# Designed miniproteins, single chains, continued (3): the designs that were tried, part 38

Each design is a single chain, and the fold is of that chain. pLDDT is the mean over its residues in the fold that is shown.

## One batch from the design tools (miniprotein)

Design m9384
Fold by ESMFold2-Fast:
Structure m9384 (fold): chain A 68 residues (1-68)
Amino acid sequence: LTPEQIEILKEAAEIVRRALELGDPEVVKFALSAVNKVIDAISQGNLDEARKYVEEARKKIEEAEKAK
């Protein structure tokens, strides 16, 4: 893994942590699905796609946090 890939994975891990903190099973399921997409994009060498999935997941988690 490159340092850039590790940073993207750290951001994805933080999204999962926030989803688990919310305790909503559907939000957790979404976060885990998003992380799988990030891992797949990284495995393809597509860092732009990986960053896009992280950003989309972060926005979804932020919306879920505001709705609570």
Scores: mean pLDDT 81

Design m9385
Fold by ESMFold2-Fast:
Structure m9385 (fold): chain A 65 residues (1-65)
Amino acid sequence: MSREENLKNGEEYIKKLIEEGKPEEAVEAARAGLDNARLSKDEETAKKLEELLKEAEEALKEYKE
């Protein structure tokens, strides 16, 4: 699977979890993806996953409020 395809699938999955009211799972998915990108030293993918993680964290805070 290409880097772009993998990121697209991950982004879609995280957004779906947020839409389904599962922001905690969305945060976990984003963290796992970010850890993998950091281990492979893939700075571009890590940056995009950091943005997805921030979005998931915001959704989690809103869900608790």
Scores: mean pLDDT 74

Design m9386
Fold by ESMFold2-Fast:
Structure m9386 (fold): chain A 63 residues (1-63)
Amino acid sequence: TDGEKNAEAGKKAAEAGDGAAAASAGHQYWLLGDREGAKEVARAAEEAGLKRAAEISYRYADQ
């Protein structure tokens, strides 16, 4: 529950350009077993130009 809440908040932060929150959101989705959520965070980070956060979140989605 707290993990889902943190993942949603981090995804929103990624859309706003917060790379650290985006990377954290990718990890939280991975802990929840939601690999599709991690991919969505990665795409949002990539669209926002947060290349490092996108790479990290894609890595979590592939685990």
Scores: mean pLDDT 78

Design m9387
Fold by ESMFold2-Fast:
Structure m9387 (fold): chain A 70 residues (1-70)
Amino acid sequence: SEDEEYAKELIKKIKENAEKLIKLGVPKEEIIKLINEATEKLVSWADSKGLKEMAKEIKEESKKIIKEIE
C-alpha cells in the first residue's frame, strides 16, 4: 500500500540523515534520541490507522538502524 511504502521510505531517509549527522560530528547518543522520537511518532501514526504490521516493521527497522550506529 502507499502508506506502507511511505513508512519504509521515511525509515530509509532517517538512516541516511543519521549517517550524515555522524559525519558532521553530531554525538551518536543525540542521533539515537532523534531516531527514537521519529520512530515513536511514526508508530503512533500507524497504530492510529490500525496498521499493526507496519508499526511492527517500523520498530524492527528502527532497532536495526540504532544498533548499526552504536
Scores: mean pLDDT 80

Design m9388
Fold by ESMFold2-Fast:
Structure m9388 (fold): chain A 67 residues (1-67)
Amino acid sequence: MEARELGEKLAELYVQGTEAARAGDDATAEALGKEIEELLEKIKEDEEAKKAAEEKLLELRKERAEE
């Protein structure tokens, strides 16, 4: 998976996890949390993938804050 795809997937999982937690769906939030942890371990070995994930998350948060 490309660094960009990893970053986008991580950002998507964070958004879904936050929404599940807000909705009170603890089971889904826990499952998504495990997926995030697994992706973070993969990204840990790839500095470029980690940077892409961080930048994508920041961009998505900024866009939502401006809406």
Scores: mean pLDDT 72

Design m9389
Fold by ESMFold2-Fast:
Structure m9389 (fold): chain A 126 residues (1-126)
Amino acid sequence: SEVELNAKRAEELGLDPVQYLIEMGLYYINQGKYDLAIKYFEKAIELDNNKSSRAYNNLGLAYLKQGDYEKAIEYYQKALELNPNNSRAYANLALAYKKQGDYEKAEEYAKKALEIDPDNKLAKEA
């Protein structure tokens, strides 16, 4: 309801509603409101016909912040299916596997993130 109203308002203001919903989701991540962030990213994915690598990556981040590492990994994998050059999704996968204690996969994905973007700060910290 509120998410749909905000998407419609963004469109009425001449803004990209997908971009607007992603920014709102990130705002709620920063506020620690992960359930609300998830709703915003899910609506962004719906409006973009399930084609937004960025929205899937951010949905994974919301689940990671909640400690749901299995769902985080699933959504990061979807982001990479849509954009195999998404260095941030590889870095986030590395972090999720590290959180699960799978250090071998964490190192593999961190290395892949750095091969795509050598300046990827998150991958260097993994």
Scores: mean pLDDT 87

Design m9390
Fold by ESMFold2-Fast:
Structure m9390 (fold): chain A 94 residues (1-94)
Amino acid sequence: VARSVAAGILFSAGEVEEAIALLEEELERDPNNAEAWTMLGNILAAQGKLEEAKEYYEKAIELDPNNSVALRNLGRVLAKLGDEKEAAELFAKA
């Protein structure tokens, strides 16, 4: 199943709405797909929805604590939100 990869390609092509729809469909079928949560967080962070992005990255890390992409991206979001100490701890784990 490559829906998260397809969503990443659509997002890169500027097809944001289609990318979100694919990720939401994947999460309805498999809510434990950490990659889909991570990609949805990436899209929201790119849109400036940092608090929503944080929640989705936290869900990805809950499902896969060793997801270095989600850990690094959550760290970046936390740094932008002013949570520098938490950001530093996440970068150390990544």
Scores: mean pLDDT 79

Design m9392
Fold by ESMFold2-Fast:
Structure m9392 (fold): chain A 55 residues (1-55)
Amino acid sequence: SELEQQIKELYSQLVDVLKQRNAAIAAGDAAKAAELDAQADALLSQMQQLREELK
C-alpha cells in the first residue's frame, strides 16, 4: 500500500539520522546529537501515526 511505502521511506530517513547522531556523539558534539535525537523522535512519531492509519 501507499502507506507502507511511506513508512519504509521514513525508516530510511530514520536510519540516516541515527547514523549522523552516532557520529555526533563520537565527536563530542552534544548540541548536534540532541538536535538529531529530536529529529529521530519526530520521524518515529510520524511512522507510528501512519501505522495507526493501517488499522
Scores: mean pLDDT 85

Design m9393
Fold by ESMFold2-Fast:
Structure m9393 (fold): chain A 59 residues (1-59)
Amino acid sequence: MTEEQRKELIQRIKELIEKNNGVLTMAELDELAKEYGVSREELLQLIKEELGNITIVSG
């Protein structure tokens, strides 16, 4: 992905975490991964590198 797409993706993830009171759902991750053309695994790696350890839940 481009640097611009990476920035947008991280910003959207931060917004989702804030909306969900500190958690991100696996469904939201899958939707973002599809939208940005990356795998779930790649997205999880990116989140870990940029945001550290966050709470991810099923549902």
Scores: mean pLDDT 80

Design m9394
Fold by ESMFold2-Fast:
Structure m9394 (fold): chain A 80 residues (1-80)
Amino acid sequence: SLQERVDERIAELKKLRDEFYELAKKSKNPVEKYRIQRLIDFIDAGIREIERLKQENPELAAQYADDLVRFAKEELERLK
């Protein structure tokens, strides 16, 4: 179902957020830590918007969640 798809994507985003937190902890560069924190903040804002959209437009919520997961994965790979 769309509901289950969105919930799976939110869970995936939370796992990706945890990976960003671990990278921030390991970094010795204050500029890199700051950039990673901005990415975390962006993901958290996106999760809140997805949860809001899930009530109003589940199809759009699913599409936005897919896009945000793709974005987060690409950013994470650039940092590795």
Scores: mean pLDDT 88

Design m9395
Fold by ESMFold2-Fast:
Structure m9395 (fold): chain A 64 residues (1-64)
Amino acid sequence: SLEARKQELVSELIALRKQGASLEEIRDYFEEQLARLKSEGLSQAELNELRAAAQRVIDILEQI
């Protein structure tokens, strides 16, 4: 499901930050994942939801 995919990507971004990745590296990783999912046939609406979820997580990580 889209919701499960959002949770998986959010968990991956948090794990990268815990491993010492910069916010720029996390954004680059996420853009790579979105490009892959687009090639796999995800709709623009689904990609927009994933982007919004990732941006919320990145905003939180910037506060920590």
Scores: mean pLDDT 82

Design m9396
Fold by ESMFold2-Fast:
Parts: structure tokens; C-alpha cells; sequence
Structure m9396 (fold): chain A 71 residues (1-71)
């Protein structure tokens, strides 16, 4: 579920595994795009991707966050 993916992302973030955190936040967004937390999850995915050194992925998640925010 999206909540399970969010929990895995939070656990990965706490461990400093930012690539893993980005993947799990991205899965949470994909599973529940209508969630009231989806904008935050997309933003956290972008931040995690940036911390992992993947700026291209970070920009992709920032675009998705802005799309979700405009809803």
C-alpha cells in the first residue's frame, strides 16, 4: 500500500539510504496520487533523489509535485 511504501521510505531516510527513500516515496505517490499527503511525498522523493546525487530524478519529482499541488 502507499502507507507501507511511505513507511519504508521513512525508514530508508533515517538510515541515510536516500536512493532507497526516493524509490519508496515515488511508489507511494504512484499508488495513491489522490492522497492528502501526496504533494509532501513527491517533495520528499525529490529531496531524497537530490541527496542521493541524482539531480535528473530530483527535477522529475519536483515537476510531479508541482502538478499535484496545482490540483
Amino acid sequence: SAEEEKRKAEEAWEKGDYWEAAVHYAQAVALAPDSPEVVEWAGRAAEAARKAGNEDLARAFERRRRQLEAE
Scores: mean pLDDT 82

Design m9397
Fold by ESMFold2-Fast:
Structure m9397 (fold): chain A 75 residues (1-75)
Amino acid sequence: SEEERKERFKKIAERLIKVAKENYDKYPDLSKQLLDEAKKVLEAIENGEPLEVIREEMKKAFDVLIELDKKLKAE
């Protein structure tokens, strides 16, 4: 259902916030971007935005996660 999908996005966004906080000291700019984008996902869910809007915000968060992951793998 739509509510189950929104709950999954909420859990993913909360996990991304944790990842951002764990990497903040090492990659502050990229971690801050991930934190900000993940918070936008939570805001869209809390504001009752359509699933399509939530998916777009989640995609932006994942684009930042991919860049952070590339930096972590380059170590």
Scores: mean pLDDT 87

Design m9398
Fold by ESMFold2-Fast:
Formats: sequence, C-alpha cells, structure tokens
Structure m9398 (fold): chain A 59 residues (1-59)
Amino acid sequence: VSVEEAVERVKAVVKEWGDPELAKSTIRVVRQAANDGLVDPELAEAIIKALEEVRKELE
C-alpha cells in the first residue's frame, strides 16, 4: 500500500466524523505510534499533515 493511499483512507474517515476533537486525538495516536517505532516516520508525518488539514477544515 502506498503512502498516498494510506493518507487518503485516513483523511476520508476523519472527514466523515466531522469532529475536530477526534481529528486531534487521532493525530496524537499516530505521533505516539511513530515515536514507539510502530509506524514508518515518513508515513506518520504524511498522515499527521493530512489530519491537520482536515482539522482546520472542520473548525
């Protein structure tokens, strides 16, 4: 699975929620997973960036 594909899937799900607080919580979880070595840092960074954009759109 490509980084772009993973980012689009996460972005779509978070947009469906329509809740900026859930977006913030998801960003924290992804950052923690990257810090723990569970997720590729490049993939984590791309997901976090996409989630920050969605969060701003929901505010």
Scores: mean pLDDT 76

Design m9399
Fold by ESMFold2-Fast:
Structure m9399 (fold): chain A 80 residues (1-80)
Amino acid sequence: SPELHALAMFQALLGAAELALTLGGSLPPVEKLVEAAREAGLSDALIERLRRAAEADREEALRLLREVIAEVDRRIKELL
């Protein structure tokens, strides 16, 4: 389904972002994360968590990013 495809692509992007932060790098540009999140059908509340992650320190950014990852993983599991 288009929704499952969009969620899977977004999950891959979020996984890469989490790995980058864990290795001392930075998040991808927030506009790209927000665009992918909207395409995947994420709520405004989850999109706002991504925006806050972009403005946060690394530890808080990882915490917020992982909350979004958990919700995406949950939605994918419900569609399978």
Scores: mean pLDDT 85

Design m9400
Fold by ESMFold2-Fast:
Structure m9400 (fold): chain A 55 residues (1-55)
Amino acid sequence: MSPEEQLELEVTKEAERLAKELLAKNPKPSDEELQEFTRELTEKKKKIEEEIKKK
């Protein structure tokens, strides 16, 4: 498996998990909550990239 494929898989899993948690807290997230979700996902992607490079 390529590092890029692994990154996409891990990011997709994290996105699904975060989305599920957000919807569990608020089924109708506000625009502000959606912006924070996007920011958190971006930060998580960056960390996952670093972990894959380190491995």
Scores: mean pLDDT 77

Design m9401
Fold by ESMFold2-Fast:
Structure m9401 (fold): chain A 59 residues (1-59)
Amino acid sequence: MDLDSLGTRLVLEGRLDVAAALSEAVRNRLSPEETRALLLKAGASEEEADAAARAIGQL
């Protein structure tokens, strides 16, 4: 999965809190579990949080 494409989509949809959370997870090299938790706190859906966690797990 392309993290850049996911981030761009979130910004275009006006979901800036979720996009910021994804950026922080990538910058801080958070675990898949930490990434999922952070995105859910920012208002992401379970599907979005799972997609981001999967992408982080592939890094």
Scores: mean pLDDT 77

Design m9402
Fold by ESMFold2-Fast:
Structure m9402 (fold): chain A 57 residues (1-57)
Amino acid sequence: MLSGVELVERIGAHELARHGGLSPEEARRLAREAASKGDNAAEAGKQVGAVLRSLGA
């Protein structure tokens, strides 16, 4: 079972690939980097959301 942060990382990678126009490899890297800046699932989600917004998604 995934932790909350791991779940946010996986969902973020999927959203970055689908809506951000990134390759799956780039999406996973950026989602991991963004999620790692969060102390918990909520903060990790905010960091991933900020990346999605910067890409216009």
Scores: mean pLDDT 74

Design m9403
Fold by ESMFold2-Fast:
Structure m9403 (fold): chain A 83 residues (1-83)
Amino acid sequence: MEAGRAAREAGEAAARGDAEAAGRAAAEAARAAGLPEEVVAAALARGREGRAYGAAGVASAAAARAGEEEGARAAGEGARRAL
């Protein structure tokens, strides 16, 4: 639920080219999925570096780990549009 929503937001941000918003949403997805703080920090760093595709990819993996398939798919779509 939380991870899937955050992942969808990360995908939407990545699709519009907002790497920092994608990174923040990906970090929230990682936290909601119970991933280590290292993964959360990496998502934020990717956003700050302008890596919208990478940030949305982290969000997709986090949502998948949490069993939130729709959120994972939405983040993956957004990542592809960021390329």
Scores: mean pLDDT 83

Design m9404
Fold by ESMFold2-Fast:
Structure m9404 (fold): chain A 104 residues (1-104)
Amino acid sequence: MEREEAFERMLRLAYRIRLMVEEGLSDEEAERRVEGMSLEELREELGPAVVAAIRQSLDAAERVGSPEALVESLERVREAIPAILATGEEGRAQARAFLAEFRR
């Protein structure tokens, strides 16, 4: 996978996860919203700290030779979100706490 393709996929996945956790969208609704967004809109919504963290993660993954594995890891997190949220208030609090750690 090209580095630019991996970066775009990670931005889209990160924003899908945010929409599901913070706005309560279904995976399908989050996917539809993200597909309609430009890279500039995704960067603006995620903010500079999250965008920088994604770039740093890709730089590290490229040194190990596996940007695809990093994208797959984030896709597994996205797939786990509905199950975490299904545990009710405790799962929602846990998902929000997890996202907050990646915002600083």
Scores: mean pLDDT 75

Design m9405
Fold by ESMFold2-Fast:
Structure m9405 (fold): chain A 74 residues (1-74)
Amino acid sequence: AKKYLEEAKKHLKEAVKALKAGKYEEAIEAGEKAREAGDKAEKLATTKEEKLEAGIVAGLAGIFRGTAKRFLKH
């Protein structure tokens, strides 16, 4: 059941790497995938700890996606 949390963490790492490299479009795509996987992980979480971790990953993915979108406009 932790497969989606692992996928979310992987995509979050990809989003951060893309953002650091100035690849904003790639960062947006990776951030969206991380958020979707994190949302699924949170929905399937059976413990408060798992739900919190999944929510944090999804939230961070949303922040990086939003940041990349702002830089892409410029």
Scores: mean pLDDT 80

Design m9406
Fold by ESMFold2-Fast:
Structure m9406 (fold): chain A 76 residues (1-76)
Amino acid sequence: LDELSGEELKKLAKEYIEKGKKYYEEGRYEEAIEYLNKAIEIAEYAYKSGKISKEEYLEITTEAGVLVLEIAVERV
C-alpha cells in the first residue's frame, strides 16, 4: 500500500468493490463482505495518508458500505 499512488489505491478499492459485487450476485456473501471491507480499508488508508480527498474517500466507503448493508439484509 505504501508504494501505491492515490490513483492506484482508488483503482484497487474500486476493483475490490467490483469483486464484492460479483460475489454478492453469486450469493457468496462472506466473500462479498470480505472484499467490500478490503475496499473500505484501502480507502481509509489512502485518505489518512493524504493520497485521496475526503470526497473520494466518502464516495468509495459509501458505495462499499451500502453493499455491506444490503448483504446484511439479505441474510435475515
Scores: mean pLDDT 82

Design m9407
Fold by ESMFold2-Fast:
Structure m9407 (fold): chain A 80 residues (1-80)
Amino acid sequence: SKEKELVEEALTLLEEMKKNLEKLIEMKSDKEYLDEFIKNIEKFIEELKKLAEESGDEKLKAEVEKKIEEVRKLIEKARK
């Protein structure tokens, strides 16, 4: 369905955001800049969760949850 395709595309974008966050952490970017980037990721995660619920696909929901957990671990690392 179109909703499932949108979830898969959003997962790809979240993976890209994750890689960008990893790079910003590695480069020891300014905390204010890093915090703004994290806020954008958190907003995206909220929309992705809604989209996954609308898809009704249990496997996609699980995949979304797993990716969110990976990103959350990076956010915690960035805050230390």
Scores: mean pLDDT 84

Design m9408
Fold by ESMFold2-Fast:
Structure m9408 (fold): chain A 50 residues (1-50)
Amino acid sequence: GRLWGGLRLLEAGHSVRTTAEALGYPSQATFSREFTRAFGVSPREYQAAH
């Protein structure tokens, strides 16, 4: 799914903002909410841990 592309982009060192834009989310906030709902951690927290 779209959010799995987000994991790969964040692991590759892309910013949360750039990841949201690349996946076609209308805002970083929208991407962050959907990511956190799906994975239980924010994109920022995920990237810091990986």
Scores: mean pLDDT 82

Design m9409
Fold by ESMFold2-Fast:
Formats: C-alpha cells, sequence, structure tokens
Structure m9409 (fold): chain A 70 residues (1-70)
C-alpha cells in the first residue's frame, strides 16, 4: 500500500505513530501548505499529539479526496 509505505518512511523510530515533527516533514515533502498542528487537531481524536497508522491513513485519504473550498 502506498499509504503504508509513506507511514513507514516517516515513522523513522518504529514507534507505530507519527509525531508533529514527522507529520511536518511529510507535509513539506508532498508540497502541502497545510498546518501540521491543525491536521493533528482534526485527526488526533485521542489528543495524545501523535497519529497512529489508522489516523494517518484517514489524513492521506482526506488530502486526496477533498478539493479545498476556495
Amino acid sequence: SEIEELFKKYDTDGSGTLDLEELRAFLKDIGSTLNPEDLLATFDTDGDGTLDYEEFERLVRALNAQPLPD
């Protein structure tokens, strides 16, 4: 899976989660101008400051599925 490969690329310590810095690196690499803090607030439903694989998959799917309203 393309999403699983992306997750493994940014989960450099093998924790099974992406923190704010790893999410920032991901957004920079894909050319996104979205704020990583805002994305964490949206997709981190537990409020622990990290995204697990399921939350990251939802994030990537949302980025591909929604044109941002102008």
Scores: mean pLDDT 73

Design m9410
Fold by ESMFold2-Fast:
Structure m9410 (fold): chain A 80 residues (1-80)
Amino acid sequence: MKERLRELLEELEALIDKKGAEVRDRIEELVEEVLELLEELLGRELDPELKTDWLLAAFVGDKEALREFIERVRRELEEL
């Protein structure tokens, strides 16, 4: 589980600096999958407002917000 989540974060980080519709679609998929796996690992739901903000960041390709998302997920993993 943790290993899979790290792989997804690594892929997301690599894609943040790339442009294109296919890249954006993949970023959206990765953010959704990361959120699902993180909630499973924590055994609790994340703040719905934060989830909505991160999904919107993925949809619009907000690089700064996506980097913040990666750092927050990594921090949550360190607490486990």
Scores: mean pLDDT 79

Design m9411
Fold by ESMFold2-Fast:
Structure m9411 (fold): chain A 80 residues (1-80)
Amino acid sequence: MEIYDEGLREIARIAGQIEDPETRQKVAILAGNALQYFLDGDYEKGEEYLEKAVSLIEDPKLAEELRETMEKTKERIEKS
């Protein structure tokens, strides 16, 4: 529960930096789905959704921040 809430807050923080509102919403939804799959132990689908979210971000720095943040969250879930 705490990992999920923290993960959603980080996704919202990163997606909130996207200037286009429609892209922001899409990234938040896709990254949220990735987080849910990681929590369910479906890492393959989680990675698929994460790559979809990252691919929508035009800013390479922001795209990398999302990838690194989600990978760190995945590690925390795996160690739980």
Scores: mean pLDDT 85

Design m9412
Fold by ESMFold2-Fast:
Structure m9412 (fold): chain A 57 residues (1-57)
Amino acid sequence: SAAEEAVRLAREVREAVAAGDEERAKQLQHRLLTLITRDPALAANAAAVAEGRPVAA
């Protein structure tokens, strides 16, 4: 689902940032923002992953 894809992308952004891979983080962030623009409800799940909180659905 789009929600699962947004969660995956948000997690990959966190991993790229932690690894110091700025270019990868930027590319993944752009993909995540594109998804959120199409479905703003996905922003809540992306924020939860970024904060290390449990994700609902």
Scores: mean pLDDT 74

Design m9414
Fold by ESMFold2-Fast:
Formats: structure tokens, C-alpha cells, sequence
Structure m9414 (fold): chain A 76 residues (1-76)
């Protein structure tokens, strides 16, 4: 189940030195954006920063997470 603790951990994973850990963070946030978009809103700025990551895999995962989150957020 997606929780605030999981989202917070995933945001911290995006800052990790290890590419695999950053990729894990982005994938968790993508899933959180599908299941509980309201909890993933605070990840928007960290995910935007991850779009500039040196790893193509991390950039792609961050883009998918942002795309998913934007589609799930209520208008106005």
C-alpha cells in the first residue's frame, strides 16, 4: 500500500549516489502517482530535478511518474 512514509523514502532515494537506488525511487513515485496521487504531490519538484539526471533510465522513470501524476490530479 502506498503511504506517506513510502513517498518520503522514495523522494530521498532520488538523491542517492547509486543510480539503481535513484531508479527505484522514481519507480516507487510512479506507482504512488497511480495509487495515491494526493500523497505524491510533494514529489513533483524532486521528479522535475530527476528529469536532468545523468542516467537515461532515471530520466525516463521520472518523466513517466510526472506524466501519471499530472493526469491523476484534479483540475482546479
Amino acid sequence: QVSQELVNAAIEYLKDEDEDVRLLGAEILKEASKQAPELAVEAVEPLIKALKDESENVRLAAAEALKTLVKQLPET
Scores: mean pLDDT 80

Design m9415
Fold by ESMFold2-Fast:
Structure m9415 (fold): chain A 90 residues (1-90)
Amino acid sequence: SEELLERLRRLLRTLEEDLERLETEELTLEETIGILLSAIGAKFEAELLLRLHGEELSEEAKELARRVIELAERVVKLALEKLKTAQPKK
């Protein structure tokens, strides 16, 4: 549906903006965690769409869902690396 395509494009835009923020900004711990959780949610939503409804989805929707998964994985990886370098509270 057009509504689904618009939702997937919105998820992609949010992930692109979050990736740029992780690469260009000095983010707080709270902001980095927020981006991480948002990306995990987007990936899970796109994976569920492909898993449960893959045969029913248009090729455009499948391609957008795959792009959401790929971009979300990049955001998750970078956010986790940022969190790993945060000083542990001693």
Scores: mean pLDDT 85

Design m9416
Fold by ESMFold2-Fast:
Structure m9416 (fold): chain A 61 residues (1-61)
Amino acid sequence: SNVGALPSLPAEEKAAYIRTLPRPVAVQVARSLLPKMTPEEADIVLAALPPEDAAFLRSQL
């Protein structure tokens, strides 16, 4: 995946990329992407995070 193209990737590819990152970086990247996604896309990306981080970010939407 190309980091410069990350915001325009399908949600499944974003989730796959996020899973390759260290947890603190994964949470930061997800947080920056979530406000610009549909609810369905957001759910796919949040599923790539630990449940507690996913719940926190969901509360920020």
Scores: mean pLDDT 76

Design m9417
Fold by ESMFold2-Fast:
Structure m9417 (fold): chain A 64 residues (1-64)
Amino acid sequence: LDEEARKKAIEILTKKLGLSEEEAKEVVELINEGRFDEAIELLQKYSGLNEVQARVAVHELSKL
């Protein structure tokens, strides 16, 4: 993800899913590194989404 895509992803994670800015940055960094399974697990922990919901969210964020 470029810098603009990272900012957009952080805003989505904080505004729509209720993550803190630091939690959102951790998830975005894992996505940027291609560590999708870890990003899904971390997003579930921070947001309370189930695995299917977190997987869809990570996939959509990876397309930014």
Scores: mean pLDDT 82

Design m9418
Fold by ESMFold2-Fast:
Structure m9418 (fold): chain A 59 residues (1-59)
Amino acid sequence: MKLARAVANLPKFNEEDLAIREGDLLAVLEEVDEEHVLARNLKTGEEGIVPKSALELLE
């Protein structure tokens, strides 16, 4: 399983976006494009699109 940690606070700008808070743990589900992933926030259980630049990959 590919884990990531949020390194930024991002609200939803679009309905497809995932709201994240700095320090949240995420599961990366799939790559959407070169700069974005579909992820699940393990704290909230919500899924959505998040920019790779807002994430630190852990494993």
Scores: mean pLDDT 81

Design m9419
Fold by ESMFold2-Fast:
Structure m9419 (fold): chain A 64 residues (1-64)
Amino acid sequence: AEELLKEAIERLREAGLTDVAEQLEQFYKNGEDPELLILSGAVALAQAGHREESAELRKQLEEL
């Protein structure tokens, strides 16, 4: 889960969603569930039009 969260954060930064990426890093430091954070990142990507990247993250999350 932790490695997939790092990948999700990197994908968010590449998509220009740096504020979302920083917010997820902060929530993780505060003890939030990494699986929930990955899902939140996938939703943010979909809302920004990166639907395929969102679907890929959700699939990888289900494989955990």
Scores: mean pLDDT 83

Design m9420
Fold by ESMFold2-Fast:
Structure m9420 (fold): chain A 69 residues (1-69)
Amino acid sequence: MSTKEKILKLIGEILRLIGDILDLEKKIEKGKKEGVLSEEEIKELEKKKEELEKKLKELLKKLKEIPPV
C-alpha cells in the first residue's frame, strides 16, 4: 500500500469518527433540551463519545507520525 493510500485511508477513518462524535453530541443536546432521555442514557452517550474521542486522538497521532514526504 502506498503512503498516499495509507494517508487517505486514515483521513477517511478520522472523518467517519468525527461524524459519529458529532451525531452523539447532537443526540445528547436534543435529549437534554427535550427531556426525552434519562440521566443514565445521557451518561451512556457521553461515555461512548469519550471512547470515540480517544480513538480519534490515536488516529490523529498515527497521521502525524507519517512523514510529510
Scores: mean pLDDT 79

Design m9421
Fold by ESMFold2-Fast:
Structure m9421 (fold): chain A 85 residues (1-85)
Amino acid sequence: VPLSKEEAEALKALAEKKLAEDPESAEAWAALGAAYLALGKEEEAEEYLEKAKELTKEKLIEMGYPEEEAEKLAEEMVEQVKKAT
């Protein structure tokens, strides 16, 4: 279900606050990307989602996933965020 404008603005504010506390949070970058996508700012959203993808890939590799599988899973996560928004 796509985010409403008010939900998107609330998500953006929460994501920005979380990033101020932890700038390497893949979840916070993904939330920021989703918020910007819902607000119609696709270019900025893609930048934030790419950051989330890179951080997610790094985390999955640290968890024991092969690099190729980690990259594919991170890409699927971004696609799911785009479809949900």
Scores: mean pLDDT 80

